# Designs tried in a protein design run: designed miniproteins, single chains, continued (2). Part 11

Each design is a single chain, and the fold is of that chain. pLDDT is the mean over its residues in the fold that is shown.

## One batch from the design tools (miniprotein)

Design m4374
Fold by ESMFold2-Fast:
Structure m4374 (fold): chain A 66 residues (1-66)
Amino acid sequence: DEQARIEAAGERGAAKYRDGIVKGAETLARRGGSEEHRREAIEAVEKGDYKKAQEHLHKAAEDAVR
């Protein structure tokens, strides 16, 4: 579970992970990935739902491959 991994890394790890998700979502959108999934990933991060944010990043990456 990605949420548990982030929590195990502590507050500092969670902050870096959140920053990584935002940067990843922006990068994937620029590569032709879904802008909808980018927005959903950032929204999930803002709500503290890191697992949901990662799921949206994964979907954006799948869209970028196609």
Scores: mean pLDDT 68

Design m4375
Fold by ESMFold2-Fast:
Structure m4375 (fold): chain A 67 residues (1-67)
Amino acid sequence: MLSPEELAELKARIREILEKSGVTLSDEELDEILRDPDAVLTRLYLEGRISPEDANEIGRLLREYGL
């Protein structure tokens, strides 16, 4: 389980990746990504909400945190 500080930092970094592409996600959607990264990132990509580049960068970031 990530600490509250690690969760806040991770969510902020995900937001920064997405904001560079003009994409905003709710806090609830970010929590979904943290719970099931592969499934949620794939779903968001298929819905056209995020780019494959952003999905790959977020996936790499999540692996740094052991997710």
Scores: mean pLDDT 81

Design m4376
Fold by ESMFold2-Fast:
Structure m4376 (fold): chain A 66 residues (1-66)
Amino acid sequence: LSEREQLEVELALQIIKATVAEKSGDYKEAAEWYRKAAELARQAGDVETADIFEKKAEESEKKYKE
């Protein structure tokens, strides 16, 4: 895998982990995985996707904090 392809694979895995955690009510875990996804998306140059996952991480943190 090229560096670009490796980032895309890792991004997909973080998204899956975040979604599973969110569906299970593990909002702390979900927020952490969404943040990792946002970082990987930004490294890949996909600012729009990074923004989406940053917002999902914020929403999960709000649910966890309460």
Scores: mean pLDDT 81

Design m4378
Fold by ESMFold2-Fast:
Order: sequence, then structure tokens, then C-alpha cells
Structure m4378 (fold): chain A 57 residues (1-57)
Amino acid sequence: MSDLETAESARKLLARLVKEGKVSPEDAIAALRQVGEDLGLSEEEIERLLTKLENDI
């Protein structure tokens, strides 16, 4: 799997946890940014993932 696919899976999980009230939107955004940075994604890819997360929650 690509690093981007891993980050997309994390985004979907975080969106679900926010909708379930288990994680705040702020914590989910911070966690997804950290995942993207850890995977070595570009700033542009990270910003796209964060925008998708914010639109899902």
C-alpha cells in the first residue's frame, strides 16, 4: 500500500471517532497532520487530507 493510502485510512478512522464523540475535531486534525508528517507526505498532501477530514466531521 502507498503511504497516502495509509494516511487516507487514518483520516477515515479519525472522522469516525469524531462522529462517535470519542475524539475532538482539534485532536483528530493534529493526529492526522502527525501521521502525514511521519509518513513523509508533502505539505500539499497533508493539507488535502486535513481539508477532507474537516469536510467529513
Scores: mean pLDDT 82

Design m4379
Fold by ESMFold2-Fast:
Structure m4379 (fold): chain A 76 residues (1-76)
Amino acid sequence: MASELFAEAAEALAAGDYETALRLAEEGVRKLIESPASEKLAALPAVARLLAAAQRADPGTAERVRELISEMLAAL
């Protein structure tokens, strides 16, 4: 599920593996864009946690995660 990908992305950020974190976040957002609105809404807490983790890790990575989240929200 998309929430699992976002959780794994947050763990990758904590480990300093920003490339893996961004790849997992991109995959999660793509799956979420194609999902029903109910699933998109259910994933919002996991998305918020991922953004918080990215902001603590690296500003550049946080900006990229923010862009991916904006893409997801635009698809609502």
Scores: mean pLDDT 77

Design m4380
Fold by ESMFold2-Fast:
Structure m4380 (fold): chain A 92 residues (1-92)
Amino acid sequence: MDAREGARAALEGGLLAVKNAETLEAIQKGIAGALGGIGGLFQAETDPKAGGNDAYGAGLSALEGALLSGGNKEAIELGRKGIELGKRGKEA
């Protein structure tokens, strides 16, 4: 029940369901970036002023850039939703 693992599983599963193998590499890179952002959120909970906005934004930008470069807009939406759910799960 790790929020980071939950967000990753949801993101990976959703992205794979909506896009073919051609974007799989871009999705993997996007997920890695998004996980970095989620990890930053855990760190930002200790010091939100220092890293919350930067980490979350960086993760989303990496995911969006990778998916837009070789992916589908729907995949991006699923990626963002997974990250948001992961963040909320941690806050709960």
Scores: mean pLDDT 52

Design m4381
Fold by ESMFold2-Fast:
Structure m4381 (fold): chain A 67 residues (1-67)
Amino acid sequence: GAAERAALVERVRAALRQNEDILGPMTDEELEARAERLAQMHFLGKAEAYRIAGKDDEAARYEALAA
């Protein structure tokens, strides 16, 4: 649910912070927006893979996490 989404966003945000010296200067708002977008894309990709595999229940769960 929401906790799983929040956990992935936090992990992605931490990874982006660790690479700020490579990625260039970012505001906290830019980091948060990028982390949320990357997390959403991850969940949408998972949902599509499960739909292709015929696992509709798992696909619906990941679609909900992406919303």
Scores: mean pLDDT 83

Design m4382
Fold by ESMFold2-Fast:
Structure m4382 (fold): chain A 65 residues (1-65)
Amino acid sequence: MEEKKEKVIKRIEDMAKTLLRLGVPQEEVESLKREVMELVKAGKVDEALELLYRRTAQLVEALEA
């Protein structure tokens, strides 16, 4: 269980760094990171990953819109 949480936390951090490199505002990245981390702390790991991927896609699309 701990190993799975560590992998998810690393994905959250890696995705946050990627979004910042792509030009997503720090405020939006921090908001996403906070929301996803709250789900991880609640043990809702699969929901956290779903939210992470969904919000990441929306933020990347907004950069091109």
Scores: mean pLDDT 78

Design m4383
Fold by ESMFold2-Fast:
Formats: sequence, structure tokens, C-alpha cells
Structure m4383 (fold): chain A 75 residues (1-75)
Amino acid sequence: SIIDKKLKEMHDTFMKERIEREAELKQLSKENPENFEEIVRKEDKRMDEEYDKRYEEALQSGVQAESEALKAARA
């Protein structure tokens, strides 16, 4: 479905960005080890909130696109 495709694309994009951010955090941990636990905690929370937001946006976008496709198919 259009919804499933948009959710998969969002998930794949987010996971790629998350891997990149985790690599950045690993570098920061070497430069600032005393603040590493606080930085990781804040970023985990931010990333979880960002995932939830993108999931809702992708779901809403998918539902809208599917509705428009159904209307076009019936015209």
C-alpha cells in the first residue's frame, strides 16, 4: 500500500540518520567523555521524539495520498 511504502521509506531514512548521529556521538565521547552520558540521554530522547513525529507525518501523508489515488481511480 502507499501507506506501507511511505512508512518504510521514513523508517529507512531515519535509521540511516540515526547511524550517522551515533557515529557523531562516538566521536564526541572521545572529545568530551565527562558529558557523554548526558549527551547520549538527551539525544536518545530527541531521536525517539523525532521518530514518533516522522511516523505520524508519514502515516498522515500516506493516508492522504491513498485517498487521492482512490478518487483519481474512480474519476
Scores: mean pLDDT 82

Design m4384
Fold by ESMFold2-Fast:
Structure m4384 (fold): chain A 83 residues (1-83)
Amino acid sequence: SKMEEVEKLAKEAQKIFDEVAKYLAAGKKIPESKKEEIVAKIKEIAEKLRSLGFEDAAEHLERLLEFLLELNENKIPVVYNEP
């Protein structure tokens, strides 16, 4: 079903974000080759989500990745608080 495909894509995206989070937690810059790999993978997942009709989810994934990569590049000490 479409929902099973979306769940699979969400799990793949989560694994990628977990890897990014480990670099952020360690205070280590992501190597450029690894950054390119991460960007390409999230773009592929986002394009698949769009093809399934989940445009908002795709846009959210891409925006979150851009934000996290900017934090990693600039080592900005930002505390993310969700209400």
Scores: mean pLDDT 79

Design m4385
Fold by ESMFold2-Fast:
Structure m4385 (fold): chain A 60 residues (1-60)
Amino acid sequence: SLKLYRAVHDFPQVDDNHLEIKKGDILEILKELDDTWVYARNLKTGKEGIVPKDFLEEVE
């Protein structure tokens, strides 16, 4: 099933594995990696990468 989340903080692309997000961006979680990190797609940019779970909130 599709898990949609909203970015609550900006996060920079610190390397090629990380996903840049801006506050308010909507993301699809593709895989939960651990308790801290998820692999997600930013629906605004179409890019994929690793982002901190604490920077996201579930869209109701």
Scores: mean pLDDT 82

Design m4386
Fold by ESMFold2-Fast:
Structure m4386 (fold): chain A 70 residues (1-70)
Amino acid sequence: SEEELKKLVEKAIEAYKAGKIEEAKEILKEAVKKFGLEKVVKAILELADKEGDLDLGIELVEMALEIKAE
């Protein structure tokens, strides 16, 4: 569901902010597998904008793109 995707992305943002880069990557990997890259990227950008941290959003989008390439 959209709500489940949002919660996964929020969890990834929290892990990234805590310096747990590999944990954030694994959470995004789960989200991409379940919801697809396009929906995950959109959710990342919307949540990062809401938090006022677009640089964070860009970093997480790059991470999601790398996961799709794997």
Scores: mean pLDDT 82

Design m4387
Fold by ESMFold2-Fast:
Structure m4387 (fold): chain A 61 residues (1-61)
Amino acid sequence: SMEEIKEKLKELIKKANEALRAGDFETAKAIFDEMDKLFKENGLSEEEKNKLLDEIYKELS
């Protein structure tokens, strides 16, 4: 479901931010690649991706 995708993305974003804070750019890159794969496998448009990311960043702020 879209909610499951959102929760998975939220966890990936948290992990990416943790890696970036630690200076682990290799891990951050791998997580961003995993996010891109998640978008692709679920057939999300650019508009749908942007909407989900906006919602997640609002929740994390």
Scores: mean pLDDT 83

Design m4388
Fold by ESMFold2-Fast:
Structure m4388 (fold): chain A 93 residues (1-93)
Amino acid sequence: MVEELIEKLKDKDPEVRKEAALKLGEIGDERAVEPLIELLKDKDEEVRKAAAYALFLIGDPRAVEPVKENLSKEELLEVDTEAGMKRIERAVK
C-alpha cells in the first residue's frame, strides 16, 4: 500500500498526486518522507501544500527545512493549522 501510494506521487494527474500525498500523511509511514520532500517542488501549488501537510502529519524532522524552503509563510501557516487540527482528531480517534 505505502509503496503503491509513493508511485502515485509521480502520476500525471495532479489530483492523483494530491490524494496519494494526503493518504501517505494519514498512514504516517516514514518511508514516504523523502518522496514527499521531492513533491514539495511540484509544479502544482495544491500538490505542494498536500505534500507539506502530509509531512507535518508524519512529524519527521527531516521535513522541517525543505518545507520552509518550498512554501511561503502564508502557505506554511495554513498547512500547519490544518495538520494540527487533523492530529487532534486522530488522537481523539
Scores: mean pLDDT 76

Design m4389
Fold by ESMFold2-Fast:
Order: C-alpha cells, then structure tokens, then sequence
Structure m4389 (fold): chain A 77 residues (1-77)
C-alpha cells in the first residue's frame, strides 16, 4: 500500500494516492510510516491542519520519529 501511494503521488494522482495511504493505514493502523507519508502528502498540497493531525498520530505510534516531529513543528509555525 505505501509503495502504491508513493507511485500515485509521483504520477500526480493525488486523490488516488490519499486513498492508497488510507488503505495502508486500514491494513496496519500501527504503521507510523503510513500516517507520516499521508501527512507529508497533505503538507505538500497545503492541507496543514490535516498534515499536523497525521504527524501527531505518527508520533503517538513512534515517539522517536524525528522527521515527523520536525515537520509537525514546521506546520505549526
């Protein structure tokens, strides 16, 4: 699912990329990387409040996730 989401994002198929990342989260809701990747996509397209929420979920699953912490600080600025 994560590989599919990344491929769709690279193709500019944003709605399908979001759906693929959501499917990855549904398959394994404990995968901090899946929450983080969806957060990055939302951040990239300017959905800052949603991106922050997904970064917070990634950090809740993996408190050592330095990149998620850094990007969360950036969207809150």
Amino acid sequence: HLEEGRRLWEEGRLDEAIAAYEAAIAADPTDAEAWFELGKLLHDIGRLDEAAAYYERALALDPTFAEARALLAQVRA
Scores: mean pLDDT 83

Design m4390
Fold by ESMFold2-Fast:
Structure m4390 (fold): chain A 58 residues (1-58)
Amino acid sequence: MKLAEVVRGYIPQNENELTLLPGDRVEILEEVDEEHVLVRVLSSGAEGIVPKDALRIL
């Protein structure tokens, strides 16, 4: 399981993206492209696409 910590809050720009709060822990499910990953938020189970620069890989 590849884990990351949210280091920058994120507001979704489209339907496939999700809101991130700083300090949230996510599981990286898939790499979509060089700038984006599909993640699952561990506390909520929500899944969506987020920018990699919002995350610190653990």
Scores: mean pLDDT 81

Design m4391
Fold by ESMFold2-Fast:
Structure m4391 (fold): chain A 92 residues (1-92)
Amino acid sequence: SKSAEEGAKEAQKAAEEAGVKAKGEAKGPEVTITLENATTEQMMAALSGGVAFEMNGGEMEVKAEGDTVVVKLTGKTPEMAAEGAKAVAASL
């Protein structure tokens, strides 16, 4: 959806402004943020943001491999996924 795509782009920009090489992708009500070369503290912040999104009724999948963190957020709506992605990126 367009809303999720815009949210993914905004989340990518916010992560890049925090000094993290990032990529945002959207598919329907899902937004995936890939964070490369994130610090351990930034990885923990992303995980905490994902947990908060899940506690608010979303679905979260987080994978960490070396210095790369992939956060996948599935909202009840594309707008929910977009807002979740922005919140995760803003926590970095």
Scores: mean pLDDT 80

Design m4392
Fold by ESMFold2-Fast:
Structure m4392 (fold): chain A 60 residues (1-60)
Amino acid sequence: SPLKEEIEKLKKEGEELLLKAQELLDKNPNDEKARKEAEELYKEALKIQEEIEKLVEELS
């Protein structure tokens, strides 16, 4: 279904954001700019998770 495909797409986007945030922190643990960028990526991932939850409610 189109809705299920959208949920899977959002899950992958969220996972990629979390992976990028972790890589930034791993490579630049004492860099304030990397820390702020990782925080922004985490916030974006949280917004995607909220959207996934709304779409899942539509399926139920």
Scores: mean pLDDT 83

Design m4393
Fold by ESMFold2-Fast:
Structure m4393 (fold): chain A 52 residues (1-52)
Amino acid sequence: MTIEFEPRPGVTLEVDGDTVTATLDGRSETFNPFDLDELKASPFVTRVREAP
């Protein structure tokens, strides 16, 4: 499954396999880029959708 998402302004994303780390103002959160519900709940990303 492919999920598309964009970082919110000021957020840096680092992707490593099944893990994405989002950093904003020295705060970091880690989430699974293949978990749609986890991405939708994240305050660090926006425009979360499943690719067609």
Scores: mean pLDDT 74

Design m4394
Fold by ESMFold2-Fast:
Structure m4394 (fold): chain A 99 residues (1-99)
Amino acid sequence: SPLEELKKRLEKVSKTSDEKLKAVAEFELKVLAGTVTVADLEAVREEYERMLDTIIDIGSKKGLEELLIIAELGAKHPDPEIAAFFREQKKRLEEALKK
């Protein structure tokens, strides 16, 4: 499934020597697992938003679809701050995918 393939790719990226890419991948894995905390979000927020802006600018359909899977799961999170963050990201990604 697209979700299983995304998880496998993120697990591989989480083993990278690039600390920023590793932090983002570990954050995304926590979102998919439903274990993400507000502290995790605050630690990676700037980096994640920068990555999102880059993927939207590039217009990679695969990249946008993968981020949308993460945003859809994050938007369902029981924590209102995490859910609100991913609802906003989901709107941006859905708009980018219409182009």
Scores: mean pLDDT 85

Design m4395
Fold by ESMFold2-Fast:
Structure m4395 (fold): chain A 61 residues (1-61)
Amino acid sequence: EAEELRKKGLELAKQGRFDDAIPLFKKAEAILKEKLGVKHPLAIQPGIDLGIVQIEQAVSK
């Protein structure tokens, strides 16, 4: 479920649809933190993806 949201977010980000990708990564992060806890590496991954996408969006315009 959360991994599916992250995968959809990555697909949208590859197409330059960052505004659509960001909410999906945020939702995936929330689900993983709830299920696995904040300390788990998999719960951190959507946060990292969000950071990368936000940097790409800022650099792009």
Scores: mean pLDDT 73

Design m4396
Fold by ESMFold2-Fast:
Structure m4396 (fold): chain A 62 residues (1-62)
Amino acid sequence: SREELIELLRKIGASEEEIEKILSAETDEEVERLLTRMAINGGDAEDLEKAYRLIKELKEKE
């Protein structure tokens, strides 16, 4: 769900601005760029993978 995604992104260390950018991203390339930045900054790989799956699920539901 959107709430689960937001909580997970906060756990990874995303700012509110970064979360908004991820939620408003229109392409997989934008999502991958944002998540790659979080990975470089020390984000957990399993949490990042879960976030990507949740983003994809949300976009498929809209």
Scores: mean pLDDT 75

Design m4397
Fold by ESMFold2-Fast:
Structure m4397 (fold): chain A 85 residues (1-85)
Amino acid sequence: SREEKLKEIAKNNDLEAAIDLVAEETGDPTLRANYLAAVRGDRKKAVEEMRKALGLPEKEITSDEDLNKAVEEIAEALRARRAAQ
């Protein structure tokens, strides 16, 4: 379910689930290409592009903790958007 996917994103930093939900929410198929870049070692780039697609503020990601927080904020934004429907 969507709620289970949101929990996995927040708990496990599941970038694939995050990208699938962001692509669904925004209708932007290019987000899948950003995930492929993340799998090839550019996870920061994928997270930055997802944040941009959701209209979130730019965030400098310099550590794994920053990356985890950025992914949690993506999950929160997705939850908020669905709560408004």
Scores: mean pLDDT 71

Design m4398
Fold by ESMFold2-Fast:
Structure m4398 (fold): chain A 57 residues (1-57)
Amino acid sequence: GPPFDPERVKEAVRTVTSTARSPEQREIMAQYVLDEYLRRHPEHREEIEEAVREALE
């Protein structure tokens, strides 16, 4: 697959959460993106967690 890019994590969070209808749904959707990236790129855990946090701010 393509090399790891934290900006893609941020874009994925923003895209997925843009359809959320409540704060609770937004958090669940963001958690899904976090879990998916951690599963695929476990070596980049810190970068993924930071990217998700920044995308939600």
Scores: mean pLDDT 82

Design m4399
Fold by ESMFold2-Fast:
Structure m4399 (fold): chain A 76 residues (1-76)
Amino acid sequence: MEREELEKRIEELKKKADEAIKNGDYQTAIDYYVEAARLAKELGDEKKAREFYNKAVQAAIQAGDLERLEKLREEF
């Protein structure tokens, strides 16, 4: 993806993930944060990738989803 398109996609995913957290939809929030982390890593923004990864981990803990937590640790 082009850098500008990638940056806009990351911002969109962050907003959707933040809204999912607000609504108590932790599973959806995990999906959006994971995609944002992957795109940030592709962009070369390691700090943002780590931030989104940490948010995904927090969402997985809130969901009580140990399987997704384990998969997140394997990928990141």
Scores: mean pLDDT 83

Design m4400
Fold by ESMFold2-Fast:
Structure m4400 (fold): chain A 119 residues (1-119)
Amino acid sequence: SAEELYEKGLEALHQGKYEEAVELFKKALELEPTAEIHAALGLALFELGKYEEAIEHFEKALELAGELSAFQQTKYGEALFELGKLEEAREWYREALKQDPDNLVARKNLKKVEEALAK
């Protein structure tokens, strides 16, 4: 089932088996294309350094669910930063901090991107 493949993908993602996670999430999407599976696939692709593909799946998750979690918004911002899209990265870090003001990664990355944009 899509749910079983999704759960196996999350286990692979937790274990750092990112290629296996991507394959499992892609199989889950073929059965049932949900926002949760798109977001998880985006996270696995991000960990593999496939930033453009990660963003495509975060965008699809956002389209389907209407929002991303603070963690997912932070990863979207990090992917944009790696692609040199600094202004867009800044906006996603700001959105992450609206949901979770104590998100240390988002706070650190917001300062870094603001410093880069000020120079």
Scores: mean pLDDT 90

Design m4401
Fold by ESMFold2-Fast:
Structure m4401 (fold): chain A 72 residues (1-72)
Amino acid sequence: LDEAIELLEKAIELAKKRGDYTLVNLLEDALQAVKNKDLDKAISLLEQALTIGTPEIQELIKKALEILKKLK
């Protein structure tokens, strides 16, 4: 979980630097779900974030998704 949290925090910082606050809010909701150990909700929110992220942010989200899916 700590590694997935780190990846999502990096994705949030990149989204903030781009001014994409729609993506920031979605990623922050996903991070909160991870911290609450609601993995199903976190995965769903991150799959939505993949559809609107930039390629750089998408790579971080994909790595976080792989970690979360292995923990289920």
Scores: mean pLDDT 82

Design m4402
Fold by ESMFold2-Fast:
Structure m4402 (fold): chain A 63 residues (1-63)
Amino acid sequence: LGASGLSDISFLKDKKDLTVLNLGGNKIADISPLKDLKSLTLLDLSNNQITDFSPLKNLTKLK
């Protein structure tokens, strides 16, 4: 999903079995759909428009 021009990632909110997610190089500003993806161990959010990373606070498996 990197460099795909994505701005809306709400479709990811139910993907709770995801362990690796690449969202780098998109137009994402809102990452609240990621807040319940507690199986994520690797997440790339580089080169987006995100200013609030608080939805990641409960993702304790992130490296």
Scores: mean pLDDT 78

Design m4404
Fold by ESMFold2-Fast:
Structure m4404 (fold): chain A 68 residues (1-68)
Amino acid sequence: SAAERLRELAEELSRDPGLRARLEGEDTLVIENLGDITAFIGWVLRIIGDYPDLEVSIEGDTAIVRAK
């Protein structure tokens, strides 16, 4: 499910010291850039490319990932 996928992404992204990832409810993942724009953009592009059931919105240094 999308909720399981967001949980798995949150766990994987939390292993990256240049990023902060957290779940907000069951359908939203928030990714914050802590100073590594390359890692941030790389993950946004991977999510867009690999997860067609997820929508990404970028607001400055923050990406908000939601289930469609």
Scores: mean pLDDT 82

Design m4405
Fold by ESMFold2-Fast:
Structure m4405 (fold): chain A 63 residues (1-63)
Amino acid sequence: SRLDELGRRLAELQRRYERGEISPEEFMREVARLYRELGLRVRLGRDEDGRPYLEFEPGSHYP
């Protein structure tokens, strides 16, 4: 299913991040992209410390 494929891709991104192969910024950007593919309205933001976070828009549809 799309959810199973999304889960596998998220796990791959998590492993790459834990191995230091991608930056925190790149990891969050790729996670946001996968959520958008699932139909969720999400964007990448930054907090007051400059840390990336995901911001979900109101009315996002859940799988």
Scores: mean pLDDT 73

Design m4406
Fold by ESMFold2-Fast:
Structure m4406 (fold): chain A 73 residues (1-73)
Amino acid sequence: AADPRETRKIKPVELKPGEKYTAEQILGALAEKLPDDVVLEPRSDGEVRITGYGSAVARARRILEELKKKLEE
C-alpha cells in the first residue's frame, strides 16, 4: 500500500534527571527492533524524536515506551 511518507515528529521521549539510561542507550536498544522507515533524532537533553511512516513511527514509539517502562521498574 502506498502510505505517503510524511515527516511526523512524535512528542519526544523525555528522560528524567538521574535516569539510568540516555538517548543513546534507547537508540541502541531500539536499533534492532525498529523498522527501516524510522529515523531517530537524539537530543543532548535526552529527548528522542521519531520520524517516518505513520505505522512504523507508532511501532517505534510503542517499543520506546515499553523499554522505558522496563528500565523504570
Scores: mean pLDDT 56

Design m4407
Fold by ESMFold2-Fast:
Structure m4407 (fold): chain A 91 residues (1-91)
Amino acid sequence: MEKLREEARKLLEEAKELLEEAREMVENPPPLSKAIGLILRAIGLEIDAELLLERAEKLGDEEAKELAREALRLAKEALELGMEALRKLPE
């Protein structure tokens, strides 16, 4: 239970940092490699958050579930912003 909450808090912090980076990339066009790198990290965090949410649901850990849902929300927002930044770059 405590370990699952700690994992959820770490994912939430990573998602917050990624979202801030994604917002900055939308304002300031990044190199293509950096935009792709952010998108891949956002996809990874989304998968990790969904898996953690499933584990929290099975264990009945409401605190970990809430933290995982918030991490998932932020990861999805970061992915959308990363995709927007990528769209601004010519091939």
Scores: mean pLDDT 82

Design m4408
Fold by ESMFold2-Fast:
Formats: C-alpha cells, structure tokens, sequence
Structure m4408 (fold): chain A 77 residues (1-77)
C-alpha cells in the first residue's frame, strides 16, 4: 500500500500529461485513507506539495486537495 502510493505520486511527478497527473493524484488520495504509517504519509505530503506548484491549474488544485487530505490523515494518527 505505502509503495503503491509512492509509485503513483512518482508517476504523477514524471508525467507530462496534466490529465494523467490528475488521475494519478486522485488514485493516490483514495489510498491515503488506507495508510497508517506516518513516514509514508509525510513523504506523500512532500510529493503532493511539489505537485501543488504545477503549471497546470487543475493539477495544482487536485494536488492541494490531496495534500490537505494527507495532512488530516497524519493529524488523525
């Protein structure tokens, strides 16, 4: 689960297609609810923070929402 989350976010960062980035971020956000490892959640939050600075507005918004979700999950541990 943690490795799958990391792979999804790595693919999102490496993708050149905004639509693919959004789909990968959405999949990662769904997996965040299954993660209980604080270090994995913090690593995901760092990758989502990088994606939140994307030049595509929709990618940036989706990454920001996922980052907020990851932060709430960390605080709920």
Amino acid sequence: MEEELKELLKKAKESKDPEEKIELIKKAMKLLDEITDEEALREAAEMLAELSYDEDFDVSVQATLALMHATVQILSL
Scores: mean pLDDT 82

Design m4409
Fold by ESMFold2-Fast:
Structure m4409 (fold): chain A 73 residues (1-73)
Amino acid sequence: AEADRIVARTEELLQKAVEEAKKNPEKKDIYIERVKGTAEGAADYLRQTLGSDEAAERVRELGEKAVKEIEKI
């Protein structure tokens, strides 16, 4: 389904941002902002366009997890 595809792609993008933040810890604030924007955009699209509140909540949780991982750097 389209919602599952968007969740999977979002998770991949968030994971790449975490990996980049680990390699560039001096820029971690920029990566936190990127992670938040990516997760919020995906969640809004999933909720408003596809009507998938469950998928939207899933990407929000993935975003929160990614932010916490970057904050530990």
Scores: mean pLDDT 85

Design m4410
Fold by ESMFold2-Fast:
Structure m4410 (fold): chain A 64 residues (1-64)
Amino acid sequence: LSPLEKRILALLREEGPLSVREIAEALGQSQPTVSRHLRRLEARGLVSHDRRTGRYSVSPAAAP
């Protein structure tokens, strides 16, 4: 994982579900940069995207 991806995961663990905008503001990054890394984390099963709220949350490493 890149340093930014590790920071995104840590933030989501502490603050709960957050939008791309909220993550970008919290980490001092642009929304396109954060969105790109979130897509990579989602592809790896490390984060989940809620279609209703548009928010991301940390997924467990293994299925429940």
Scores: mean pLDDT 78

Design m4411
Fold by ESMFold2-Fast:
Structure m4411 (fold): chain A 60 residues (1-60)
Amino acid sequence: SADEHLERARKLLEQGKYDEAVEHARQALAIDPTNTEARALLVEALRKAGKPKEAFSVTP
């Protein structure tokens, strides 16, 4: 579910596993495209992974 992917993304961010956090945040957003928390986590994970341009392309 989207919530499970969000929980995993948060834990991965805390562990410094930014690329894996991006994958789980993207999966949460794919399940619920209107989820503002999933978009926020994806943007943060992309920035921490050194991919700020990709963060800019995350659709509303």
Scores: mean pLDDT 77

